# Designed miniproteins, single chains: the designs that were tried, part 11

Each design is a single chain, and the fold is of that chain. pLDDT is the mean over its residues in the fold that is shown.

## One batch from the design tools (miniprotein)

Design m352
Fold by ESMFold2-Fast:
Structure m352 (fold): chain A 70 residues (1-70)
Amino acid sequence: MDFETQVLTLVRLLRERRYREAAELLASLPKEEAQQVLDAALTLVPVPQEIRDLLLGVVEGRLPVEAVPA
């Protein structure tokens, strides 16, 4: 999946409040790519600060995907 498709997919999941699936998508990517995809998506869609912090934790490898609400 190319970068643009990954960003648009993440934006869709975040808009639909499918946060666990958003975290699973990010966890499936290399850390550097996941960080870029998340940063781009967060400029396009408003996300609660609590969810933003959880997704960043998953990307950084500090939190498991299961820490993000389903």
Scores: mean pLDDT 85

Design m353
Fold by ESMFold2-Fast:
Structure m353 (fold): chain A 77 residues (1-77)
Amino acid sequence: SEVVQKVRQLGEEMVEAAKAGDVERAQELAREMGRLVAENPDNSEAQQIVQQALDEVRRTAGDEVFRRALRALHEGL
């Protein structure tokens, strides 16, 4: 699926931005992922990838960055 591939790419970029301390970029990528999920509500694989990417942000960049990314994702929804 094109949507799954795009969400995976955005998720990987979000994790890398978060690890680099570029929280603004991570939030921008999270909003775009939220928009893609909103446009494709029946795509459970895309939703799972988003959850995995957010979990990785939490594990690698910490709870504060995770909360900011999660808020940005909700803004995209």
Scores: mean pLDDT 88

Design m354
Fold by ESMFold2-Fast:
Structure m354 (fold): chain A 90 residues (1-90)
Amino acid sequence: MAEEYYQKGLEYRSKGDYKKAGDYFELAGDAYWEQAQVAEDPVPYYLKASEYYGLAGEEYRKAGDLEKALEAYINEGIMRLLAAMETVLK
């Protein structure tokens, strides 16, 4: 699912539909966050979720949806923090 959402995000971004591109990158981030919850090592999944939430925020900003952009950037930061916390506990 995550890869499918990422590919759709790229497709809509290439068409200039930044709102839909942001929506699909957010779905990709959500899919990786869900995988992190069941993974033995969640770090790579938190890092992927962070990457895609960052992409979603960038696309929402281009679309002028600053509220959705802010939400996505907050989720990006949270995912990076969770990955860092897992790393220092090793």
Scores: mean pLDDT 87

Design m355
Fold by ESMFold2-Fast:
Structure m355 (fold): chain A 68 residues (1-68)
Amino acid sequence: SPYHIVRDAVIRYLSEEEKRELLALPEEERKRVALDIYSLFSGKSLSELSEEEKEAAYRGFLEGLEVR
């Protein structure tokens, strides 16, 4: 699912410093980063994403940032 793809990518590939920097971004910038990560790891372009996929990707992104 988009949630798991983005969550797992954030946990696996981002450093603690990168996670802190992303948490400090405005919400609109965080959403953009989450969608870019989902696009990269799913192989889908941003224009192919449904609203449900975008919401799931952002939720996974936020959870991944909070995992220690």
Scores: mean pLDDT 84

Design m356
Fold by ESMFold2-Fast:
Structure m356 (fold): chain A 88 residues (1-88)
Amino acid sequence: MEKILEKISEIQKLLEEGAPMEEIRERIKELLELAKKEGLPEEVLKAIEQALKAESNLQASMSLGVAEVALAVEEVVKKKEEEKKLKE
């Protein structure tokens, strides 16, 4: 997951700097391949795919933001399950 968050942050920075969408799409493709290899949830993969289909830097940034939120939710769920097991 750490490498996925790093990749998202790198792409978000390029989007903020106004990088060409062609360069952004190549980096999002790399992110999607990495996410698939790590077996991330379908909601995260869908958000990354939406970013890849984006026609503007803003749309790509918004879709990547959704992926970051989905990843944060997954981590919270895992943390709560771990805490529950520690009490048992």
Scores: mean pLDDT 76

Design m357
Fold by ESMFold2-Fast:
Structure m357 (fold): chain A 65 residues (1-65)
Amino acid sequence: SRFMELKQRANELINEVHRLAVAQGDREALAEARELGLQLDKATTVEEVEEIKRQAEERLAELRA
């Protein structure tokens, strides 16, 4: 259950990165959001999901700055 909850939160963050990247015309951020989504689909451990979530949060902070 914790794994699925974290995966859902990571997915929501990645979707927000994608939304902001499109809105700002940031092609690099768009590519990163897509790559994080692919990594999340392959993730099988809590540690993998937490790292993906951390990267999505970092990118969101940069896009909002």
Scores: mean pLDDT 86

Design m358
Fold by ESMFold2-Fast:
Structure m358 (fold): chain A 94 residues (1-94)
Amino acid sequence: AAAAEQAKKAKLNEEGFKVSGDAVARTKELTKRYNTEKLTPEEQKELERFMEQIIKLGQVAQYYSENNPDDLAAAVYKKAKELEEEEKKLKEEE
């Protein structure tokens, strides 16, 4: 079952990078707008939330790279999904 485990890890890695990549792309867009025009208070809060999410993902990645590198991809993916679901719930309550 090593091939099936490797396929699962590859898929989790790809999905985790996609979720974190989308957050990075949005942060990049808001940062570019901040440098070219003033952000609204709402856009500033969005940028702050995305920066906080990136920091949290980086902390998980750092911990697992030092302590459990084999579990790094799964841990980062799990954290990225948790942050995505929390962001969706916050937007639905607004």
Scores: mean pLDDT 66

Design m359
Fold by ESMFold2-Fast:
Structure m359 (fold): chain A 67 residues (1-67)
Amino acid sequence: SAREQEENKEKLRINEEILRLLDTLSEEDATALLRQIAEKYPTELNVEQWREILEEIRATDARPAPP
């Protein structure tokens, strides 16, 4: 259906944003973050869960580095 197609498109868009954000991180930080995500969401995700993952990555990236 159209709704399922839109949901899949949103999921792919979120996935692309996650990959782009991971590309801005060091390999160590990216690996640690991916491991945390895999532990929280070990099964296939719906679009809402993908959106939550993206927000977690953005929250991590938005924090200022401690001095």
Scores: mean pLDDT 66

Design m360
Fold by ESMFold2-Fast:
Structure m360 (fold): chain A 56 residues (1-56)
Amino acid sequence: AMEEVVEAIENLLKQEPNLSPETLAIGRAIIEQKAREAGLSDEQLAEAERRARERV
């Protein structure tokens, strides 16, 4: 659900400086796929990313 997507993005952002661009792209793609499977719109995914950024 939304909170799980927010937590996943938060964890990815916290690790971003220590991950390769390839690993970051894979992680982002997995999160985006999970969000779509959970029925989140692109707008809801953007809101989840905004909330995650506020937490880091």
Scores: mean pLDDT 78

Design m361
Fold by ESMFold2-Fast:
Structure m361 (fold): chain A 60 residues (1-60)
Amino acid sequence: SIEEKVREYEKEAEEKIEKGIKLLRESQENYVMSLEEMEELLKGTVEVQLAIFRQELEKE
């Protein structure tokens, strides 16, 4: 029947949506981790720049 085909389609659509949401959540978690790694790299760069800045201030 048409009603059975509609139910099968709804179930398949729900499963696809659930998988999509899971992938989006995993992508968000990966993004946050990447930001933390980037932050550590930037902090190292800032330490070098601060050392240079201190040297320039000592010249005044």
Scores: mean pLDDT 73

Design m362
Fold by ESMFold2-Fast:
Structure m362 (fold): chain A 82 residues (1-82)
Amino acid sequence: SHMEEEKKKEYEENKKRMEELIKESEEGGDYEKIMEEMSKIGEKFRKYHDEGITEDGPEYMKRIEETIEKVREEIEKKKAEE
C-alpha cells in the first residue's frame, strides 16, 4: 500500500538521522536535544519493527535502545551536578 511505502521511506530517512545523532553523541553536543530526537526516532523504529515494514533484526533495535540509554545517563549526570 502507499502508506506502507511511505513508512519504509520514513524509516530509511530516520535511520540516517539516527546515525547522525549517534555520531553527535560520541563527539559531544547538546545531549538533551540529541536525546529528545533519538527518543522520538526510537519510538518510530519500535512501531516500524512491530508492523514488519523493515528487514532490520532485533539486534539493530537493541543497539539503538542501548545508545539512547547511554545518552540518557549522561543527561542525568549533568542534572545531578546542578
Scores: mean pLDDT 72

Design m363
Fold by ESMFold2-Fast:
Structure m363 (fold): chain A 64 residues (1-64)
Amino acid sequence: AARDPVVRGARAFLALMERERADPAVVAELRAILDGVLAGERSPEDVVAAFRRHFGFPPPLPPA
């Protein structure tokens, strides 16, 4: 899970949003979903669905 490209991309994007103070409520919701994926309680597809719901796109590719 932690090495999943979706999880890695979502983590990088959320870190950027936190630095830019972009919508703390959305960041908190996405962090909770991501934590659930890392704990094995949710799938990476839940992260994709949440990104599409809030932003209209899937998590971007993780940095190289």
Scores: mean pLDDT 75

Design m364
Fold by ESMFold2-Fast:
Structure m364 (fold): chain A 81 residues (1-81)
Amino acid sequence: SEEELEKLRAEVEKDPTVATLTELMIRGVEEALREKRFDVVESTLKTIPAVALSLGASKELAEKALELVRLHYEREKEKLE
């Protein structure tokens, strides 16, 4: 839901590095979705936790970053229908 997305975004925004990562990943997922490249969406989502961890994020924050990008993807996918 939009409410859940806003809550996750607020939590992720507390870490500027992870916030920047999630913004870049959201843009990448939106572009892939416009091109109907679902394979690129799936591969992007799979890499998020590992990249966040490599940037110093906790496991919990890495999982929240993934969830934020995933919920954004699901919301945008529903709009395209």
Scores: mean pLDDT 82

Design m365
Fold by ESMFold2-Fast:
Formats: sequence, C-alpha cells, structure tokens
Structure m365 (fold): chain A 81 residues (1-81)
Amino acid sequence: SLEERARELLAELLELMREEGVPESTIASRVAGFERLLAEDIEAAILMLEAMIEGLRLHRSGDLEAARRKEAEFRERFEEL
C-alpha cells in the first residue's frame, strides 16, 4: 500500500538523518511536515521522501553539492509550512 511504502521511506529517512548527526529538533520538524503531507498528498510525500533519502545518500558519498541541491528541492516544497 502507499501508506506502507510511505512509512518505510519515512523510517529510512529518519535513520539516515540520525546516522548523519542531524539534531532531533530538526528531525521532529521534518517529521511534522511529512505527517501533514502524508495526510494531504501521499504520492507527493513518497516522492519527497525518496528525494530526501537520495540527498542524504549523496551527502554520505561526499557529493555535497548534489546533496545540497536535493535539500533545496525539498525546502521549496515545504516553503509554505
């Protein structure tokens, strides 16, 4: 189901964020935004979760410019929150 996929992606994102040392306050803000998006548009939420996971993986690989671009894409979608 889309709900199961979204939950799996959110869990993966949170794990990656914690591994990268992202503060829990930042993680909480991201979770709140994604929970709202999941309720409003689950398909958009899945796409954004996949983009965020890709961005963090790029950061981990040392491609900081690509990771920054993925973060900027996500922030643009969250700008109205």
Scores: mean pLDDT 76

Design m366
Fold by ESMFold2-Fast:
Order: C-alpha cells, then sequence, then structure tokens
Structure m366 (fold): chain A 73 residues (1-73)
C-alpha cells in the first residue's frame, strides 16, 4: 500500500509536468498566485515523500489548481 501511494504521487507529478510544459514561461513562473500554488503542491509532495499518504488527495487537488491557473494565463 505505501509503495502504491509513492507510485501514485510520482504519476501525478509526472502527468502535471507533461501537461504544464507548454505553459512554462518566465511570466507564469513569476506570477504570485502560480508561485503560491506551486509552494502548496511542493509541501504536499514532501509529505507524501516522507510517507504521509493522507496528503495524496491534497497533492492531486493542488496540482489540478496549479495547472488550471497556468492554462488561464
Amino acid sequence: MAEEGKREALELVGEFQRQAAPYATEESAADPEVRELAREAERLAERVAAGDFSALPGLREALERLLAKLKAL
């Protein structure tokens, strides 16, 4: 189960990276809201990496919010 949680987190981050790549600009990286959402996702990813898989739903939601913001710029 812990192994599956780590795999799910890696798949979530990898999928986000693939979908976000076309929107990765200097302007989007400098956007305060994008930076805030990125920090939240990073914090949740750190929790999952430390074995706190209860953070997985939050990580998914944070990455979805970040991607939606990037697409809206």
Scores: mean pLDDT 78

Design m367
Fold by ESMFold2-Fast:
Structure m367 (fold): chain A 85 residues (1-85)
Amino acid sequence: EKEKEIEKLVEEAAKEISEKLGIPLEVARKFAELVVYGKEAEDERIREIGEKIEKNPEKVKKALEKLERARELRLEEKYGRKIPK
């Protein structure tokens, strides 16, 4: 059930970003979906999240690692193959 693992990682990362950066969970979730699924959302608050991450990457390092893992799992499922490292 790769979809459930991807959804779990997206939710966990969105919560960490929300808590660490003081951003509403809904906006943090949209940012996570943009990173993992490439789903574009024109929301100025998503840009603010990106700027805060760029200035303080260590605060959300674990959340970013979860998003990267979720993105790789999604690509493996979508393309039906293990993606080389």
Scores: mean pLDDT 74

Design m368
Fold by ESMFold2-Fast:
Structure m368 (fold): chain A 98 residues (1-98)
Amino acid sequence: MTIEEIEENYKSLSEEEKEKLEELKKRHKELLEQYRNGPTEEIEIELLKIQIEYEKMLLGIDEKLLEELLKLAEKSLEEAARKLESYITGKEVKEPAG
């Protein structure tokens, strides 16, 4: 993922996550300038760490969409389960298997 692609997805994040993403972008630019002036393995490792954090933030967008869909599905399932429980407990059930 490029920084530009992450920026396009920025609007889908919470304000707190957007702030964290901007801090990661700023740190990446600062480290990239340091790398240009004096490439070291330490700076390269830090750049890789920031890239991993960017990828985690992108995955977080998908997780949020999934969480929202799961919450909707859970509410529907809980309502269906309550209706089923009402039918089983509220009607004369053929004898419970002893």
Scores: mean pLDDT 64

Design m369
Fold by ESMFold2-Fast:
Structure m369 (fold): chain A 72 residues (1-72)
Amino acid sequence: LEEAIAALEAGDFEKGAELAAEAAVRLGLISEEQAEELKEEILRAAAEDPEAAKAGMIAALQAALRALAAEA
């Protein structure tokens, strides 16, 4: 998740979406099918409004990371 956040902060939406989806599947948060849908949604949102998509994705990933840390 931290690597996905770093990629998004750098403006690499393709890498950020890929890393976020893969991490979510490996952590058991979503299915592989849902991961493909998530990647498509991230890339679509980035194409429409890159700044809003970046801010939203980073906030969501940071919230997920905090939730996982709290459960550990």
Scores: mean pLDDT 73

Design m370
Fold by ESMFold2-Fast:
Structure m370 (fold): chain A 79 residues (1-79)
Amino acid sequence: MKYKVTISNLPPNLSEEEILGIAESYGKVLDLKMTKDKDGNSKSAEIVMDDKEAAEKLAKDLNGAVIGGKKLEVKLSEL
């Protein structure tokens, strides 16, 4: 099975490479997409992983974490 971790309210200067490095520290990343939010003040990331435990731990650790003064919002979904 595949799992999607959606992270929102990321700081706008955080790169795709930086978030990929964070996610890969938890487990294998199959796909990663970053989107700039309409206000230009935040980004969102969608991370697809094949390991449930890795995806759950990533979601748990980042949900409510503060990066660059922004509190992250994280959702986990099965694909």
Scores: mean pLDDT 82

Design m371
Fold by ESMFold2-Fast:
Structure m371 (fold): chain A 90 residues (1-90)
Amino acid sequence: MEEDIERMMETLRKLLPELPEHVKRKVEELLEKARNSPLEEAIELVARARAIAEITKALQAGMSKEEILKIAKETGDEELVKEALEEIEK
């Protein structure tokens, strides 16, 4: 699990330059907090960072919020995606 988290964090760091500054800041803050957190908390923080990054990229690609939420419902991630959308819109 530690190796999987490190791989995910590296993937997200590589994605940072493609994100808008305000979203990039939020993802960086979540990744920084994850580095200083126990494994269980780090998993949750990285999942939130990933959701924010993936949703931002989907919006940049021209997907609507409604389309993103529909996909999230199919994957069981609806609540995580709703939280990510709220953070992106702030």
Scores: mean pLDDT 78

Design m372
Fold by ESMFold2-Fast:
Structure m372 (fold): chain A 90 residues (1-90)
Amino acid sequence: MEGFKKAVFEPLKKKLEELKKILTDPNATEEEIKKKVEDFNNFIKKIKELLRKVGFLSMPENPLKKEILEFLEKVEKEKEELLKEWKKKR
């Protein structure tokens, strides 16, 4: 299951870094920012759906399940903070 954890964590970290970069990029358009936010939200949603479909959520409590769900929540909070800072500028 290490590969599954990496398949969730690595793309989320990458998308979060891309979001940080575009929000601090003076050449970024509002349209590009909106697309990155939508892509990020859709990716989170897709991961949650995949976890449901593979029966991950129906499994007994285990460390991997908790780590993945906690990481998703942490990443969503980080995104919200980034968007709040961006909105303060505009």
Scores: mean pLDDT 75

Design m373
Fold by ESMFold2-Fast:
Structure m373 (fold): chain A 80 residues (1-80)
Amino acid sequence: GRKEAIIERLRRIRERARAVGDSITARLADQAIELLENDASDLEIEVMIGLAGIARGIHKLIGDEEGAELADELIRTLES
């Protein structure tokens, strides 16, 4: 189903973030998986999208393009 497909995409983002040492995006992906597995509200998902947006902004500001791209993929996955 849709939720299961989103969780699998989040797991891939988490593993990629861990592989490149992006602990912030990895933690956000892990939290998003937990929220979805516990039938999180739309509001809880919107808050997670906001946090991922802040993480993306920080990565861009410090020149971490890989981390910024992972955070952007996390946002798009949660919006799907």
Scores: mean pLDDT 86

Design m374
Fold by ESMFold2-Fast:
Structure m374 (fold): chain A 72 residues (1-72)
Amino acid sequence: MEELVEELRELAREAERLAAEARTPDGKSIYLSAAHEARRVAEEAEKLSEEELRRAIKNTRQAIAQGRALSA
């Protein structure tokens, strides 16, 4: 549980960093949305299953990849 929460927090920090460095509005928006959702899920983790946390991690990673494609 805690390991998955820490991974979500790291992904949120990475997305926030990418948002700050983003040169396009679309890329920045995607990174900020990904960061916000990852932090929300991490904060609610005690109410969520490990499967839900793993899904959030996967979704956050995919959102970051999408943001990178739109920010190029």
Scores: mean pLDDT 82

Design m375
Fold by ESMFold2-Fast:
Structure m375 (fold): chain A 98 residues (1-98)
Amino acid sequence: MKPKERTEEAIKKFEEMGEEYPEVRDYMKKTVEYIKEAMRYEKTEIDKRGTDTMATEHKRKIEEKKREGVEEMKKETEKVRRRYERYAKAVKDRAEAR
């Protein structure tokens, strides 16, 4: 798959994750907006210069922001998991008290 298509799929997945998990929606939205802005800015520079070096820098910057979005998603997923574990323990404790 072409790098552009892969980036567009990643954006779509981030948007879908935000819709599926409302708790991370704001993080996914910010990540998508940043990726779009980075693409718009550096496309202008690439169009002016036509250089592979600028394309490589653009790709690296997008990948950094994807990692940031993944880290924020992991933090929110971990919070949800901890809440679920506390709930599951409370349910188990109540069942064992019967």
Scores: mean pLDDT 59

Design m376
Fold by ESMFold2-Fast:
Structure m376 (fold): chain A 86 residues (1-86)
Amino acid sequence: SKEEAIKKLKEYLELVKKYIEEIKKLPESEEKKEALEKLEALKEQIEATIKYIESLEEYPYAEETIKAIEGAEELTKKLLEKAKKA
């Protein structure tokens, strides 16, 4: 449902915010800078997507959206792990 898609996006947004704060605590490196830039852009994209979907009366792509978020969560976790290894 639209509500489930929004809930999943909000959960992903909180995860991204948590990863940003975690990466900010790491020593300075090019990997840290790249990871922060990518995560801040992702945060803005998620926030914009939530507002867009909330503005719609119906959202027929909820299932596809949830699946896409699950894939994105895995990629985001890999980005965090790469930054931590630098």
Scores: mean pLDDT 85

Design m377
Fold by ESMFold2-Fast:
Structure m377 (fold): chain A 72 residues (1-72)
Amino acid sequence: TPMTPEQRRAVLEGLLRHLKWLKENGLDHGPALRVVARHARERGDDELADFLESLVPKSVDEAIKALEEKLS
């Protein structure tokens, strides 16, 4: 079943908080992005999956900025 817009927003807000925590602790952000992208694809949200996968090779700061822009 596809995510509702509210569920999608909640997932992205949670991911944004987690990426900020990973940055503060000097940890790799790639695995978190890959997990959420896989779940989005499994639920038929290919647009979201492609967006998140595009952030994997980016810096954590670029990934955070892109998620903040997506949520605004």
Scores: mean pLDDT 87

Design m378
Fold by ESMFold2-Fast:
Structure m378 (fold): chain A 87 residues (1-87)
Amino acid sequence: SAMEEQKRKEEIEKQEKKLLEQAKKILKNATKQQLQDALNKSPTKPALQVRAAVSQLVLQEAKKKGVVLSSEEMEQKVNERLKELLK
């Protein structure tokens, strides 16, 4: 039903907003070393969390522009964002 579809949409939007706020907090609290480890694709939990957080920001910006990014374009945008954060 249209009512159930609307409810699912609202639940998805709430989850995406929560993930985005968590991503912003991770990046605000990230050390330069953790950002560098994320850029170097370190398998550590902090580095993986930082990369996931940057990916969420990149996805949000792409959605706002109505653009679908390939896996290659996503990787490039994540690396560019990490380099900007390290300046």
Scores: mean pLDDT 82

Design m379
Fold by ESMFold2-Fast:
Structure m379 (fold): chain A 77 residues (1-77)
Amino acid sequence: MLSNEELLKRIEARLLELGERWSRSTDEDARARFAALLGEIQSLLGQAYEETDEEKKRELLEKAEALVDEMGRVLEA
């Protein structure tokens, strides 16, 4: 079972990988959608960083991970 710290590191690593894939995309609609999702993910990660309740932090990280999964799907479409 992943800790909140391990989950956060996985999210950050995947965002780095997806960012490299996004930089090679020429699809303007996909790029716009990716940028919007990135903004939401960064907001959730910022909230998780400030959160002192471990259960609420987990909920924020899981929500961010779901958006990272959506971001990956945008690049595959």
Scores: mean pLDDT 80

Design m380
Fold by ESMFold2-Fast:
Structure m380 (fold): chain A 76 residues (1-76)
Amino acid sequence: MKELEEKAEKLFEEIQSFKSKKERDDYLVKLYEEDKTILEYLALAHLKITGLPESYLPSAIKSLEEYIAEVKKEKA
């Protein structure tokens, strides 16, 4: 668990470090396709950083999934 949380935090920082929206979106889609579990940990990291309660976790996960789906549609 600790390693997955640390990896999620590093991935979140890496995604935010991209200057190009396209590069950031492409990286996020790739991560999700390789390991769908990472989406849950990215959402948890986001909630922890923003101070939002755990009750927002399902909404955060759904928002990330919808965002990834939209990025995929834009590529098609």
Scores: mean pLDDT 71

Design m381
Fold by ESMFold2-Fast:
Structure m381 (fold): chain A 71 residues (1-71)
Amino acid sequence: SSLVERVEALLREAVADPSLSLEVRLHLWGALQALKAGDLAAARRNLEAALSLLPPDHPLVPRIREIIEEL
């Protein structure tokens, strides 16, 4: 899957998770828009911001880290 498809899947899962804050969803949405625009630096900043707001044991954490490593 493309990075765009992977971030879209993360955002869909975050929207379905009532334990996650609006801020996490906004940063994942920001990362998705940045990737579509080819702005890898803005995508990285948004993904790192989402990571900082997630509990360390949340299942999205390793998936976001993998995407950052591929940027």
Scores: mean pLDDT 88

Design m382
Fold by ESMFold2-Fast:
Structure m382 (fold): chain A 125 residues (1-125)
Amino acid sequence: MAVERAREALELFKEDIHLGLEPFEEAILELMREGKLDEALELVEEALEYAKETYGEDHPLVALMLILKSAIYYAQGKEEEARKLLEEAKEILEKNGYDVDKIIDDFIARLEKAGLDEVADFLRK
């Protein structure tokens, strides 16, 4: 059921980014909470590829998908790989004139609400 909901959220994300981004993130965080890290990674990789092909590799949406992928990698115990993805995401957001700290802090709050406290602590570093 959770994987099916995440797939439906991904299809909405591809059709309408404004309506689909929040449901997609919520579905990925639910999969992470359930320990379905491989399934979460597959869906985020598909969303990341779609964002790169549709908007370009330096688009803020690519950065948001890289932040989700970093969170999943950290949950899998791949701390160094997670850190590199987070650095790449921050560079893209900075190049686009975004408040990187605000975006990360807002994401940390959503991770904590989802019960992913260890992943939230990783992003604070």
Scores: mean pLDDT 87

Design m383
Fold by ESMFold2-Fast:
Structure m383 (fold): chain A 91 residues (1-91)
Amino acid sequence: ALKPIEGIKKVEIEIDKEDKTSAIVTVEAENEETIKEFLKELMKYAERVEVLEIDEHKVVVRLTFENVEKLEEAIEKLKELAPNAEITIKE
């Protein structure tokens, strides 16, 4: 089981409509260290990570996965890592 990361406030996942193996993920958290911890866990599931925007409380990344199954696995792991966060998934 994954240990939850405290201090994640919001996670928005926008799945690419044409590719379905790519997503833009927006994370809002209490501090930069919490964001870094969350991204390190997420990067274990992604083939590529592109940082689009970053500040102390927010990061926007594009994640690319090997296939749809890996993307779905990553979304489930995000829910386990941030159980108290507002999680929104858009297609």
Scores: mean pLDDT 80

Design m384
Fold by ESMFold2-Fast:
Structure m384 (fold): chain A 87 residues (1-87)
Amino acid sequence: MEMEKRAEELMERAKELATQAKAAFDSGEKLEEARQLAEEAARLTYEAAKLNIELGRKATEFAGRQDFATGMMMAVAVAEAEIERKK
């Protein structure tokens, strides 16, 4: 019960953050904030999946429906982190 409730909370939070990330990305003005929101949404989705496989499957399907915008932001975040590590 507790773990299922946690997974559901994480899924709802991930959904909210993904929505905010998409809105920020679509505006084109706050791309770095959109990247951070997308990163956090992906992280919470993964955590929910670890707690409940079926709930994680639903979260993955939802993320897929929000399409490649989130994936692109994650790819950009990874590329930027790689460049930053050059320090």
Scores: mean pLDDT 63

Design m385
Fold by ESMFold2-Fast:
Structure m385 (fold): chain A 70 residues (1-70)
Amino acid sequence: DLVERGLRGGEAMRQARAQGLSYEEALKLAGLPPPSPERQAILRDIARKLREIGDKFQEALKKGEKLPKV
């Protein structure tokens, strides 16, 4: 039941936030479902782009090359 899961997650989120965790971390800790498919697709695209930038940064460091201008 999504309602029961929501209430359980709401309690866990409230406690996690009281401990200083962010909203997203609290959701993950509470075991609540991820954001809507549309929002998740946008977040995945952003995460992929950030990962590609990180990978290029790591590759440049590995080869001892200068970082590209960002």
Scores: mean pLDDT 63

Design m386
Fold by ESMFold2-Fast:
Structure m386 (fold): chain A 82 residues (1-82)
Amino acid sequence: MLSEEEKEEIIDVLAKAINAQRLGTATEELGDVLGELFRTAGLNDDEVNELIIEALERADEVEPVSAAEATAEARALLAKFK
């Protein structure tokens, strides 16, 4: 089960990825890294959907970053779970 800190870190990265999708800047690499992150964290589809709902609310509060920066943050978080 994810800690509140781990959940917040995933939500922050997802909010940035959602902003990249909305701007049309999201890459295949970003999607692949997020998918690996969810699998490595042991999240099922229902748990991922709950995090995405929270991230959608947060996306408007998060500073827009490049897809490359969002990918780097997702990779750093993935390394933390390995």
Scores: mean pLDDT 80

